# Designed miniproteins, single chains, continued (3): the designs that were tried, part 106

Each design is a single chain, and the fold is of that chain. pLDDT is the mean over its residues in the fold that is shown.

## One batch from the design tools (miniprotein)

Design m11910
Fold by ESMFold2-Fast:
Structure m11910 (fold): chain A 72 residues (1-72)
Amino acid sequence: ALDEVVTLDQVERALVRLYLEGRLSPEQASAIGRALRELGPEVTLRQVAEIMREHGVSEETIEALLRILREL
């Protein structure tokens, strides 16, 4: 469920992976990272997905990130 809580560290690791795979721009990765840090050390999957959409990330890439986070 999108109400699952994850750590900021887990999300940042997943974002770095997507960035290295060429699925996020440097600007997207930086802006998303800043927005997530303002929410604190723990975030929900819904909050992560919403912030990624606000920064122009495709739904396919958001789904990939959520899949990575569910495996951690």
Scores: mean pLDDT 84

Design m11911
Fold by ESMFold2-Fast:
Structure m11911 (fold): chain A 90 residues (1-90)
Amino acid sequence: VDEAIEKIREKLKKASEAVDQGNLDEAIKYLEEARETAKELLPVFPETAEGIIGSLKKAIDALKAGNLREAAVYTTAASLLLVGFEVERS
């Protein structure tokens, strides 16, 4: 679980860096990888994991539509849910 959380956090950071560089295709790839890893959290806290997965899906859809502002909102939501997941486990 800890390794999955760290992988998601790393992928979210790389996606943000890719957006800042104007590389939307790479940002989408990192968000898709983060969403796939987030599925590993489903057996631990299903509701929070579903929230993370859903927020990442919406961020990916926003980037594909060229909506950087909306993508940032959903990526931030996923990051906050990930922090909540870690706090509940502590």
Scores: mean pLDDT 81

Design m11912
Fold by ESMFold2-Fast:
Structure m11912 (fold): chain A 74 residues (1-74)
Amino acid sequence: MLSEEEFDVEVEQALVIIEAAIVKKHGATPEDLPWLERMRERAREVIERAEKLGLDTSPVRAALDTLEKAIAEL
């Protein structure tokens, strides 16, 4: 079983992955930029926390790439 901290980090990873999947499928507009920048920063913070706990970060890193690409295309 995951610890409470590991569980919280996994939930945060899952939320970032879901948000990135929505952006990838539906796209983004310039009005979304502040939200995308906050999601990108959260993804970076979650990756650092997850790596310290030894959790798999491959899916959330792919999500971060999706968010960075969306921002770059605005």
Scores: mean pLDDT 81

Design m11913
Fold by ESMFold2-Fast:
Structure m11913 (fold): chain A 86 residues (1-86)
Amino acid sequence: MLSEEERRRLEEEIRRLAAEADAAFEAGDYERAAEAARRLLELATRLYGPDHPLVATALAALARALEKLGRTEEAEALLAEARRIA
């Protein structure tokens, strides 16, 4: 198990990545939004497990960015998974 200090640092990183993904998407930087959402998905899954609401949020954020990049099939699969969790 992670130390309490390491867990707090990861929780701070998760909050930063969520904010970065949203800000990048609003700015039209969909590549940056997708990258931030992928990192968020990885850390949220590791810390909270695959069926946590934050994982659903990360999947939806990633799918949203990928749709804007024309990666429609990947986006659709991620949105289906997000809806399953939420």
Scores: mean pLDDT 84

Design m11914
Fold by ESMFold2-Fast:
Structure m11914 (fold): chain A 70 residues (1-70)
Amino acid sequence: MEAAAQAYAALDAAARAAERARRGRELADGIERVLAERDDLAPEERAEAARVAAILRADPTLSLAEALAR
């Protein structure tokens, strides 16, 4: 009984973690694309966006707000 419940809980938790990681990676990809396509960003704006993208690459389960909070 308990083992089956733990297996279902683990699968659900893994699915949610995978979805968060996928969203984080997509967000990092989006930021990197903006940096590649935009040539009108100030150096400080580019540096901040690159830092946020690097944080999300390192831990894609973070929300955008958590990455921005440093």
Scores: mean pLDDT 76

Design m11915
Fold by ESMFold2-Fast:
Structure m11915 (fold): chain A 60 residues (1-60)
Amino acid sequence: GKQLAVVTEDYEAKSPEELTLKKGEEVEILEQVDENHLLVKSLKTGKEGLVPSSKLEVLS
């Protein structure tokens, strides 16, 4: 199945490659890009981008 995560705190994109996300939104994890960043897809908007992994809680 798809790997899902929930946003634990609001995040504002710092670059065009990043996503702005609100606390409580769900995302699909597409790829781990580095130790601190995940490439995700917003389930609300369908947009893809990078977010800090510290802003997400991975759902089992």
Scores: mean pLDDT 84

Design m11916
Fold by ESMFold2-Fast:
Structure m11916 (fold): chain A 81 residues (1-81)
Amino acid sequence: MEKLSEEERELLYLEISASLYLAAASIYKLAGDLEGAREYLEKAIEYLEKALELAKKLGNEEEARRLEEEIELLREEVEAL
């Protein structure tokens, strides 16, 4: 079993962190705390932007495209709050 590279581990960490912030944002939105939801959505976007930069550096064009689309949708969600 080959160990993941440092960059691959960093990418996973960034994506997992973004997912946790998205889950937190959803909880705050359901609770009616739109300011809390906005804060966590913005944190998720920050982590996804870092993941996008790393995916591009690794030459993973498919993952980069997926991340770009997700970031745009989340930015629209922040503007709608």
Scores: mean pLDDT 84

Design m11917
Fold by ESMFold2-Fast:
Structure m11917 (fold): chain A 62 residues (1-62)
Amino acid sequence: VVTGKLKEGVELELPSGVVLKAGDEIEIKELDEEYAEVTNKNTGEKAIIHLVQAEKIKELLE
């Protein structure tokens, strides 16, 4: 499990419609070899995304 704040100046909209904004506390939990769960702790929203996309989001966490 990886947690961090989304970097300043970054805003992401996931394919599910969940929005991640700069300064939001984001949790990424690997589910399997293909998918990860991303939680925006500020909004309580969750999305399941491909692991490759989750790795990109991890690069944007502080």
Scores: mean pLDDT 81

Design m11918
Fold by ESMFold2-Fast:
Structure m11918 (fold): chain A 63 residues (1-63)
Amino acid sequence: MEEREEALRWVAEQLRKIGDILDIIIKNNPNASFEELAKLSEPAFKYLNDGDYEKAIEIAKKI
């Protein structure tokens, strides 16, 4: 019970972080295609996957 609830909270937090990063990149690149957005977001998501959310946001803002 606890483990499932904690896993769901963790997933929700990761989805929020992904959404924040994508929102920044989309706002800076409003005419980009899905393929272009995926490529542009790669450096930011690399930092997010490494656990460095602050650096991921910093990189997203520079894209």
Scores: mean pLDDT 79

Design m11919
Fold by ESMFold2-Fast:
Structure m11919 (fold): chain A 60 residues (1-60)
Amino acid sequence: SSELEEEFIDLLVELAELGYEEEAQKLVDEYYKMVEEGVDPEEALKEVLERAKKILEEIK
């Protein structure tokens, strides 16, 4: 959904600004891999969104 896409983009920007640009890129790569493997795009987006949140939680 557009809301999940916006939230994911916002988290990717935040990760990059905090110096975690490589981790942000890995999340994007993981999203496309899941979609290519037949995972529903919305479910794939939810998965990478949760991973982004965990990384941010570990940062602080």
Scores: mean pLDDT 83

Design m11920
Fold by ESMFold2-Fast:
Structure m11920 (fold): chain A 65 residues (1-65)
Amino acid sequence: MERERKIEEALEELKRHEDVIESIEYKGDEITIKLKESSVTKQVAAQIAGVAAGFKVGGKVVIED
């Protein structure tokens, strides 16, 4: 229950970056974020992964191809 709430909070923060996020998927205790190729840099990908990790839900960032 508390873990699910943290995932929800992380998803709400990630919605602020909808312009650079193509899709968000969560399974178990991890959030997988797929980013749009033209909108991403190594720093942006790291920041988005940091947001998910900051909510203690486990974060993975996948850059589109």
Scores: mean pLDDT 64

Design m11921
Fold by ESMFold2-Fast:
Structure m11921 (fold): chain A 56 residues (1-56)
Amino acid sequence: MDNLKNATPEDIERMRKTIEQGVAALAEEKGLSEAERQALLQQALDALDAAIAKAK
């Protein structure tokens, strides 16, 4: 379990890359448009930033 409260910048970078890969895979599976894929990616990254802010 990742402890976002103690996450290093390197840990955050790895999480962002994982999210980018996950969003790309999900968009491919669901047949999302480029705009939908970009919106989903932005939402996922915003959610990560919000989670980090809430954790620390």
Scores: mean pLDDT 76

Design m11922
Fold by ESMFold2-Fast:
Structure m11922 (fold): chain A 68 residues (1-68)
Amino acid sequence: SKEEIIEKLREEAKKNKGEVQYSLELAILNLETFSPEDVKKGLEDALPNAPTEGRKKAAEIVLKILNE
């Protein structure tokens, strides 16, 4: 469920710091507004052009959770 996805992302945010934590918190905010399918598509489209390793790592964490 969306609630289970958000809870898993909150736990991952607690385990991370800086840009990774911030990017995971943005993903949680996006999931409050958009469907999991829309968030997944946006991240899949953005991942090849991730500007930093932190953003790439956060996107990979979110996509892994969305694909569970």
Scores: mean pLDDT 83

Design m11923
Fold by ESMFold2-Fast:
Structure m11923 (fold): chain A 59 residues (1-59)
Amino acid sequence: SLRDELLRLIGEILRLIGEIFDIELTHPADDPAAQAEIAALEERIKALLKEMEELEKKL
C-alpha cells in the first residue's frame, strides 16, 4: 500500500541519518573519505524525501 511504502521510506531516511551520526562520531572532521561518504548519504536522503513527497501526493 502507499502507506506501507511511506513508512518504508521514513525508516530508510532514519537509518541513513543514523549512519551520518556514526561517521561524524567515529571519524575526524578533516577526513576526506568520511566527508565524501556523508555527502553521498545526504544525496540519498534528498532522493528519498523527493520520493516521499511524490507518494504523499497520491495519498
Scores: mean pLDDT 84

Design m11924
Fold by ESMFold2-Fast:
Structure m11924 (fold): chain A 55 residues (1-55)
Amino acid sequence: SDKEEAQKLAKEIAKEMLEAGVDEEQAQKFYEDNSSAKNLDKNKQILDKLREIRK
């Protein structure tokens, strides 16, 4: 379902945030705030950009 897909993507983004040195509390808040179906397209775009951007 769109909700499950959005939740999975939000979890992957939160993981990327932790790997980048963001606080666990902030990463968890992002996950909770962005796990609804309405965020599916947004989460796809964010994760795609994170995967392409390398320091």
Scores: mean pLDDT 79

Design m11925
Fold by ESMFold2-Fast:
Structure m11925 (fold): chain A 55 residues (1-55)
Amino acid sequence: SAEEALKKAEELEKQGDYRGALTIYELLVKEYPESEEAKKAREKAEELRKIIQEQ
C-alpha cells in the first residue's frame, strides 16, 4: 500500500540509504499519484535528489 511504501522509504532514510529511499518514493508516486502519501513522497524525493547530487 502507499502507507507501507512511505514508511519503508522513511526507514531507509533514517538508515542513510538515500538512494534506496528515493527509489521507493518514486515508485509510490508512480503507483499512487493522487494519494496523500504521494504528495509527501514528491517533496521527499526532491530533497533526496539534492542531497545525492551534492555527494
Scores: mean pLDDT 81

Design m11926
Fold by ESMFold2-Fast:
Structure m11926 (fold): chain A 84 residues (1-84)
Amino acid sequence: DSLHIQLALTSASLGYAEGIGNENTVKMLQREIDELEAAKPLSPEQQKVLDEGRKRAKEAAKRGDFEEVLRIGLETAKRVAELS
């Protein structure tokens, strides 16, 4: 499902923005996530995958590891798509 993939990628991007302290981007991406979740609710398994991905992306961003942030985003999207 394209909405679930978009949610996964947006969630990883939100983690990155939180890690680098970009408050305006955090607010924008949180709004986008809220709108996507309102359109199509996540399963508990999908929510866990998104939460883990966001946390990992935030920690990678704090370390300045942009390559790892991209890898986490793609991995999270793949896992959410497999659960759809």
Scores: mean pLDDT 81

Design m11927
Fold by ESMFold2-Fast:
Order: C-alpha cells, then sequence, then structure tokens
Structure m11927 (fold): chain A 61 residues (1-61)
C-alpha cells in the first residue's frame, strides 16, 4: 500500500542519514516522490509529498 511504502522509505531514509549518507537519502526521497506522482491520485501524492518533505526537514535538523 502507499502507506506501507511511505513507512519503509522513511525508515530507510533514517538508516541512510544515521550513516552520513544524506545524498542517498535525498535520492531515495526524490525517486519515491517521482513514483508517487506517476502512480497515485493528485490528492494522495500531495499527502505523500508533505510527509516526505517534513521527514527530510526533521532529518536535516
Amino acid sequence: SPEDALANVKTTMDDLVSQGRFDDADRLAKGFLDWAKKTLSPEEYEKIKEEIEKHMEELKS
């Protein structure tokens, strides 16, 4: 499901950032958002985008 995919991407981003692999986490986030834009409705894509952008901001802080 999109929700399960989002959770998996967030945990993988956490793991990458914990290793200092910020560029890999950014690439993962961008790839996931590209998939979501092509696969999901505009409304569902917007929710996923907000969650990923918020999570990335938290990881950079």
Scores: mean pLDDT 84

Design m11928
Fold by ESMFold2-Fast:
Parts: structure tokens; C-alpha cells; sequence
Structure m11928 (fold): chain A 92 residues (1-92)
């Protein structure tokens, strides 16, 4: 999964998206969420972070990112809920 993460770090978002979509893993969906967040597409970022937590519900980093995206979308109630979920998981 590291190649898509390396492309994201280099700013090659198009190739990062192409590779991550082929992997269909929690970490690849998390990378896709980060790419779309950097592109300002918070609705797409939300969809991919939700897919990451569907595959790995213990992925507290994805819960934190989902909370940040809901805050950007103006949903403070869901942002708080998902931050609390991430903090709960991080204590395990």
C-alpha cells in the first residue's frame, strides 16, 4: 500500500487515486480520503474515510479524519461524535 502513500506525499494525486482504488483496503481508502481532502473535495473525502472505517472499525486515524471533514462540512454534532469515537479507540 506504500506506493499510493508515496505518490500522495509527492503531490501526484491522480496516480495516488488510481493505485489506491485498485487496492480496496482500509489504508488505501484512508489515502483516497486524504487526497480528496487536499483537493478540497470534502464530500469525496467523507465517502472514502467512511469506507476505511467500514473495513477497519478500529482505525482511529480514519475516525479522526472523518470528524475533521464533518467539521469542514458544518456538521459539528457528527464531528464531535466521531472525535469521541477516535479518542475511545486510541486508548486501546
Amino acid sequence: ASEAAELLAKGDYEKAIELAEKENTAISYYILGKVYEKLGDYEKAKEYYEKAIELDPNFYEAWLKLAEVYEKLGDEEKAKEYKEKAEELAKK
Scores: mean pLDDT 81

Design m11929
Fold by ESMFold2-Fast:
Structure m11929 (fold): chain A 68 residues (1-68)
Amino acid sequence: SAAEAALLARQEAEAEALAKMIAKKYGAESYTVERVDDNTFVATFVANGKTYELTIDFSTQSFTIKEL
């Protein structure tokens, strides 16, 4: 439905904005963001020679960061 498509697009935009903000805070010049399920996005970026994974979960309204 149009409403469902709009919700998915909004989540994608919010995940992208959060990933961009966090990556910039860490000093990364680039990042990737991908949807892994209906409520979860994973972003990956490299800063200061380390790789970081940001998991964004819209079902719990939370995010976590881990160094790989």
Scores: mean pLDDT 85

Design m11930
Fold by ESMFold2-Fast:
Structure m11930 (fold): chain A 92 residues (1-92)
Amino acid sequence: MSPEELAEALREAAERARALAEQVLKAAEEGLLDPEDAERAAELLRRAAELLERAAEAAAAGRLEEAERLAREAERLALEAAEIVRESYAAA
């Protein structure tokens, strides 16, 4: 995998995280999720997106170890957000 291909994949992942944050907030507006849980999950997803964008910049610069570390941190935040959404949905 080239550094450019990795950077592009990380930018696409960041866009998906931002889109998921918007979907989570819309689900709360429709009464499918608790609003406070949705805000917490959306904040985590936005933070994950910021880390993925930073990872993409690191990858493009050839700093692959930094890119991997940032991507791993973003994945942890996204998994935490997913857990919040699942528990909130189950309680509704």
Scores: mean pLDDT 86

Design m11931
Fold by ESMFold2-Fast:
Structure m11931 (fold): chain A 66 residues (1-66)
Amino acid sequence: SPVEEARAWLEKRAAERGLEVDTIRKALLDSYEDFEALDPSKLTPEQQRVREIIKALREEEERRAA
């Protein structure tokens, strides 16, 4: 599941950076519009993964709010 992959990625990054998962999650969601404005052809592989993760997290939030 893209959402499960996104959660695993968040947990790994939180552990590596000494931050809470929710802190990283909120920062990524707040950056959604910035990442959507980027040219996909100029994204690094890491930026492409982050964009996919943000999209999956946003879709989860919208499902829970509905």
Scores: mean pLDDT 76

Design m11932
Fold by ESMFold2-Fast:
Structure m11932 (fold): chain A 99 residues (1-99)
Amino acid sequence: ARREALVAAIREEFRGRSVGDQLLLIGALLEATTPGGVEALVRLLRDPDPAVRRAATAALLAAAPDHAEEIRALLEPLLDDPDPAVREAARLVLDAVAA
């Protein structure tokens, strides 16, 4: 419920924004990241908009140093996801967490 509300709010804020505004929103989300924030970013990896998926991947990569265990737990199941784009995004972020 709370995670789904965050995902909906992030998706709505991304609608119609420029790439620069999307990056500013990602920065704000990283500054305000709670446990629910990382879960919301993981859900956005499955978003129908490829721009939203790329933004979520970038945000998770930036969050990896401070949220390594949470990201690992949430993304490991996605390595078996039927969508190859989701698997690739999960692999990229998990590689950063493992470094």
Scores: mean pLDDT 68

Design m11933
Fold by ESMFold2-Fast:
Structure m11933 (fold): chain A 72 residues (1-72)
Amino acid sequence: LTREQAVNKSANLLVDAGLSNEVASQAVKAGYENKDDPEKAKQAVEDILVKAGVDKEKAEELGQQIADLLAQ
């Protein structure tokens, strides 16, 4: 994936999961800033999602998917 494709797919995945565009943008930005460290990218996305009211289990699943997309 190109950077643009990875960012767009990540944002769309979060919006499709029921998150606002603002929260999705914040989570993708945090993940992208940590893209060279997959564990930190996952944790950064997960932390933002949990603060936005996403269940920990779902936040962990989404955080992993976003980290994987941004590492490509």
Scores: mean pLDDT 81

Design m11934
Fold by ESMFold2-Fast:
Structure m11934 (fold): chain A 62 residues (1-62)
Amino acid sequence: KKSKLTEEELEAGIDKFVEFMAENPYPSKEEIEELAKELNLPLSLVEKLAEGLREAFELLER
């Protein structure tokens, strides 16, 4: 399948997003949108991941 969204692609995209969030836990909306496009992930998924990771990082930091 030429446009398949595989678990491998999804996992790689999520890993890159997690690394980005570790460096910048409060990304702008534009950064989230650009990252979603580059990682070929749904914007809604990336937004939810950003919120969850931000909360997790805040708890670990406190």
Scores: mean pLDDT 72

Design m11935
Fold by ESMFold2-Fast:
Structure m11935 (fold): chain A 96 residues (1-96)
Amino acid sequence: MKEAEEAYKKGLLEKDPEKALEYFKKAIKLGKAEEILELLDIANVRKSSNPYLPYIRGEAYKALGKLEEAIEDYERALELDPDFEEARKALEELKE
């Protein structure tokens, strides 16, 4: 759908990390999880100091049912920002 592609493109062009995160979350819900994983693999999320990058990769892994990878990415987001409430909530839901 054009809506999924538009959300993905807006995420790529958005300079505000919080707004970019919302566009990427929308794109994941609309079926763009694989494209986001490919993008974030190129961005080398593991070596980034930006907590939004591992968080959104965790959301994409969760959407694809890759729960262990999602847990690792949420833990990385919290390592970079211990006050990242959305990452903490997602991690608590998956570690039960």
Scores: mean pLDDT 77

Design m11936
Fold by ESMFold2-Fast:
Structure m11936 (fold): chain A 69 residues (1-69)
Amino acid sequence: SELDELLKEANELIKKAEEALKNKDYETARKYVEKLKEVIKRLEELGAPESTISWLRAVVESFEKKIKE
């Protein structure tokens, strides 16, 4: 389903953002975080569970704090 494909994409983007942050590649990390936000928006539109959306948003917040401004 589209929902399952988007969840897979979200998990891959999380892994790529984590790897970029480990390497202090903040520009690449920002790009993956922005793509993750787009995936979250689409998941919300498709009616993904609130628990899933809340978890993904918390992940984005964590990444943005590490990238910092």
Scores: mean pLDDT 86

Design m11937
Fold by ESMFold2-Fast:
Structure m11937 (fold): chain A 66 residues (1-66)
Amino acid sequence: MEEEIEEAKKKAEELGVKLHFVDSFEPIRDKPLPVIADVYKSKESLLHLIEKAADAGLKEAFAILP
């Protein structure tokens, strides 16, 4: 798990995306700008989330812990 998170953070850094881990949607709710969020299910889900954020030109991505 820790290794997956570190790998995902490195990938996010490479693509210019800041990856955040949240335990609920509440921290995202108050964001005034478009954001991207998805549930953290696996390493592949984190990498896909980061790629989606980068493709959309977003600087931040939010992984919601289960």
Scores: mean pLDDT 72

Design m11938
Fold by ESMFold2-Fast:
Structure m11938 (fold): chain A 78 residues (1-78)
Amino acid sequence: REALEEAAREEAKKYGLDPEEVLRATERALDIMRARGIEEVTSSALTQAGTSLLQEGVDVKIVDAAVRALRKAAEREK
């Protein structure tokens, strides 16, 4: 949603990354969380999703930016 797109663009700027790459990583992280039956975006859930992305060979900078974007979006939604 809008909050996730804004957060992804903000974190991408901090790392000098493409906002679309960060957004795709957030989508993949959400897919991993859903596959594991995780209903809410918590710090623990984000850590697990981030670890899985790293194991898939995703760049650590992109993973870190995606995790931060998801955290920001969750806070803005509440």
Scores: mean pLDDT 77

Design m11939
Fold by ESMFold2-Fast:
Structure m11939 (fold): chain A 58 residues (1-58)
Amino acid sequence: MEETERALERLIEEEGLDPDTAAELRATAREHGLDVEDIETMGKTVANGRAARAEAAA
C-alpha cells in the first residue's frame, strides 16, 4: 500500500501531471488496487509515448 502510493507520487512528479490528472490517477489506483508493478508499467508506457512524440515532432 505505502509502496504503491510512493510509486504513484514519483510517476506524477516525473511526468509533471496536472493536479486534476494526478487526482484521477490516485483515485483509479485506490479503486482498482494497483500494485507497484502496475504503476511502473504505466510509467514506462507514458515515458515511451512522450519519447515517440518527441521523435515524430523532431
Scores: mean pLDDT 70

Design m11940
Fold by ESMFold2-Fast:
Structure m11940 (fold): chain A 107 residues (1-107)
Amino acid sequence: AARETALANVRVLAEAAVEQLEEAIRAAKAGDLEAAVEHAEAAKEMLRAALDVARAAGAPEELLEALERAVEYAEKAIEALKAGDAEKAVEHLERAKEAAREAARLA
């Protein structure tokens, strides 16, 4: 029950992070880098929360690796956005989104 509840929470957080990453991609493609940063940072915090919950619950290594990749790509995207590199940011956001979708599927 406790582990099942934790993994359900990981899934909800990962799915919410995917939605924020999709909004960040739309904002970045529209040239609204400030909005893209806001959405990407929201996604990063959701993914970090999911990773902490997954670690505490003793989740499988595959799920932990997917969440770690999602966080890493979100951080790289935020750095690219702050540097004004929208094209590089979108590349990293798409990879973060793929990793977050994998995490949601595994949870």
Scores: mean pLDDT 90

Design m11941
Fold by ESMFold2-Fast:
Structure m11941 (fold): chain A 66 residues (1-66)
Amino acid sequence: KAEELVKKGEELLKEKRYEEAAEYYLKALDIDPKNEKALKGLKEVALEAYKAGDLKLVKKIVEYLN
């Protein structure tokens, strides 16, 4: 379920495992493209990845959102 995937993404984001957090939020959005929690989580991952210098992950997330 999308809710379970969002929870896992939130846990991984708290652990600073940004690539894995993004994967779970993207899976949630594949099930429910309008899931607001998954969209907000994915944007938070993009911001944290940018701060960490992981421009590859930022690009992947931006491409998904456009």
Scores: mean pLDDT 84

Design m11942
Fold by ESMFold2-Fast:
Structure m11942 (fold): chain A 65 residues (1-65)
Amino acid sequence: MEQEKKEKEERIRKLADRVVKAYESLGLTEKAQELRKKVDEYLENGDFEKAEELVSKARDEILKL
């Protein structure tokens, strides 16, 4: 059971890293830092759904830019 949580966390972290790099490439450094901080906070609290939703929303915002 712990293995499934670890795999989900890794997937969320990888997706977050990609979105953070995209924000940085666009000069949105503050948004990149805020996203990483919030994702780390949610993952530390075990809120995987909130972390994944946050990353997905950020990705959608980049696509709309």
Scores: mean pLDDT 80

Design m11943
Fold by ESMFold2-Fast:
Structure m11943 (fold): chain A 110 residues (1-110)
Amino acid sequence: MELKKKVDEFAKKLEEIARKLEEVATQSPNPEAQEYLRTGADIVRAAAEILKNYEKLDPRTVAEALRSAADALTRIAEELRKLGDPQGAELMEEAAKVLREAADYIEKEV
């Protein structure tokens, strides 16, 4: 019960970050930055869906998927900083941190 509550909290944080990334994408004057922001939002939403279905999946597979997503978001953040979008980069870095915390939690508690 408590484990499910904590996982749901991680998923909700990721969904909020994905929404903020979509807002930043709609306000971006750079089409290349907009593409990275939308790609990042899709990765974050996919990771949130994996977390919501964690009980149906192997904990190691969940942790590996979340860490892979975090690594991808970290790379996107670097590209966004090069394109002059520090707000988008910061949101990607925040999502990557949440994903790594969720992966560690799943791996240790499940």
Scores: mean pLDDT 86

Design m11944
Fold by ESMFold2-Fast:
Structure m11944 (fold): chain A 89 residues (1-89)
Amino acid sequence: MMEEIERGVIEIALAVMLTSLRNEKFPEEVLKEVEELADKVVEALRAGDYEKALEYARKLKEFLEEAGASQEDLDLVDLVIERLEELLE
């Protein structure tokens, strides 16, 4: 039950971030890479591979920082990373 709640929080945080980036009118190439990385996080998360999900989440953060994402969007991916680290202990 706790793990299912954490997975839901992570998926919602990623969805909110993607919506924010689309509203900020980032280039399609940036949005495509973000969506691909976010999908990889969700796939690994659903498979119970939290280490792989964390790797993709960290790559997503690095890409967002390079793309010039807002602090609000970076805070959302940091939340995802923190929740994944909690699941790994």
Scores: mean pLDDT 81

Design m11945
Fold by ESMFold2-Fast:
Structure m11945 (fold): chain A 105 residues (1-105)
Amino acid sequence: DPVLERAKAYADGIIALFEEVKARTTNPELKELADRAIELAEQIKASTDLDEVLGLTRELIRVLREMLELAEKYGVPQDVLDLLRTAIGLAEEMLRELEAAKKAR
């Protein structure tokens, strides 16, 4: 499935971005949410079901938005905020592709 293969490639990119976020933050709450985002991305990579990947992607976006809110509240460096905003944009684009694929089936 070309969409699921793109979702897996996207999930690999998210894992790399969150390892970078973990390296650049000392905040334990942000590290915990980054670990949750990595776990969700790994579940996306393991899934062969479009509906499951859709649900996981929506949950990932929720976690990312919670991370951005906490990062802004704690005044983390701009480079970390930019990484989080990039991750959210990529997740929202992936969600649009997955929703379009579901409508085509």
Scores: mean pLDDT 84

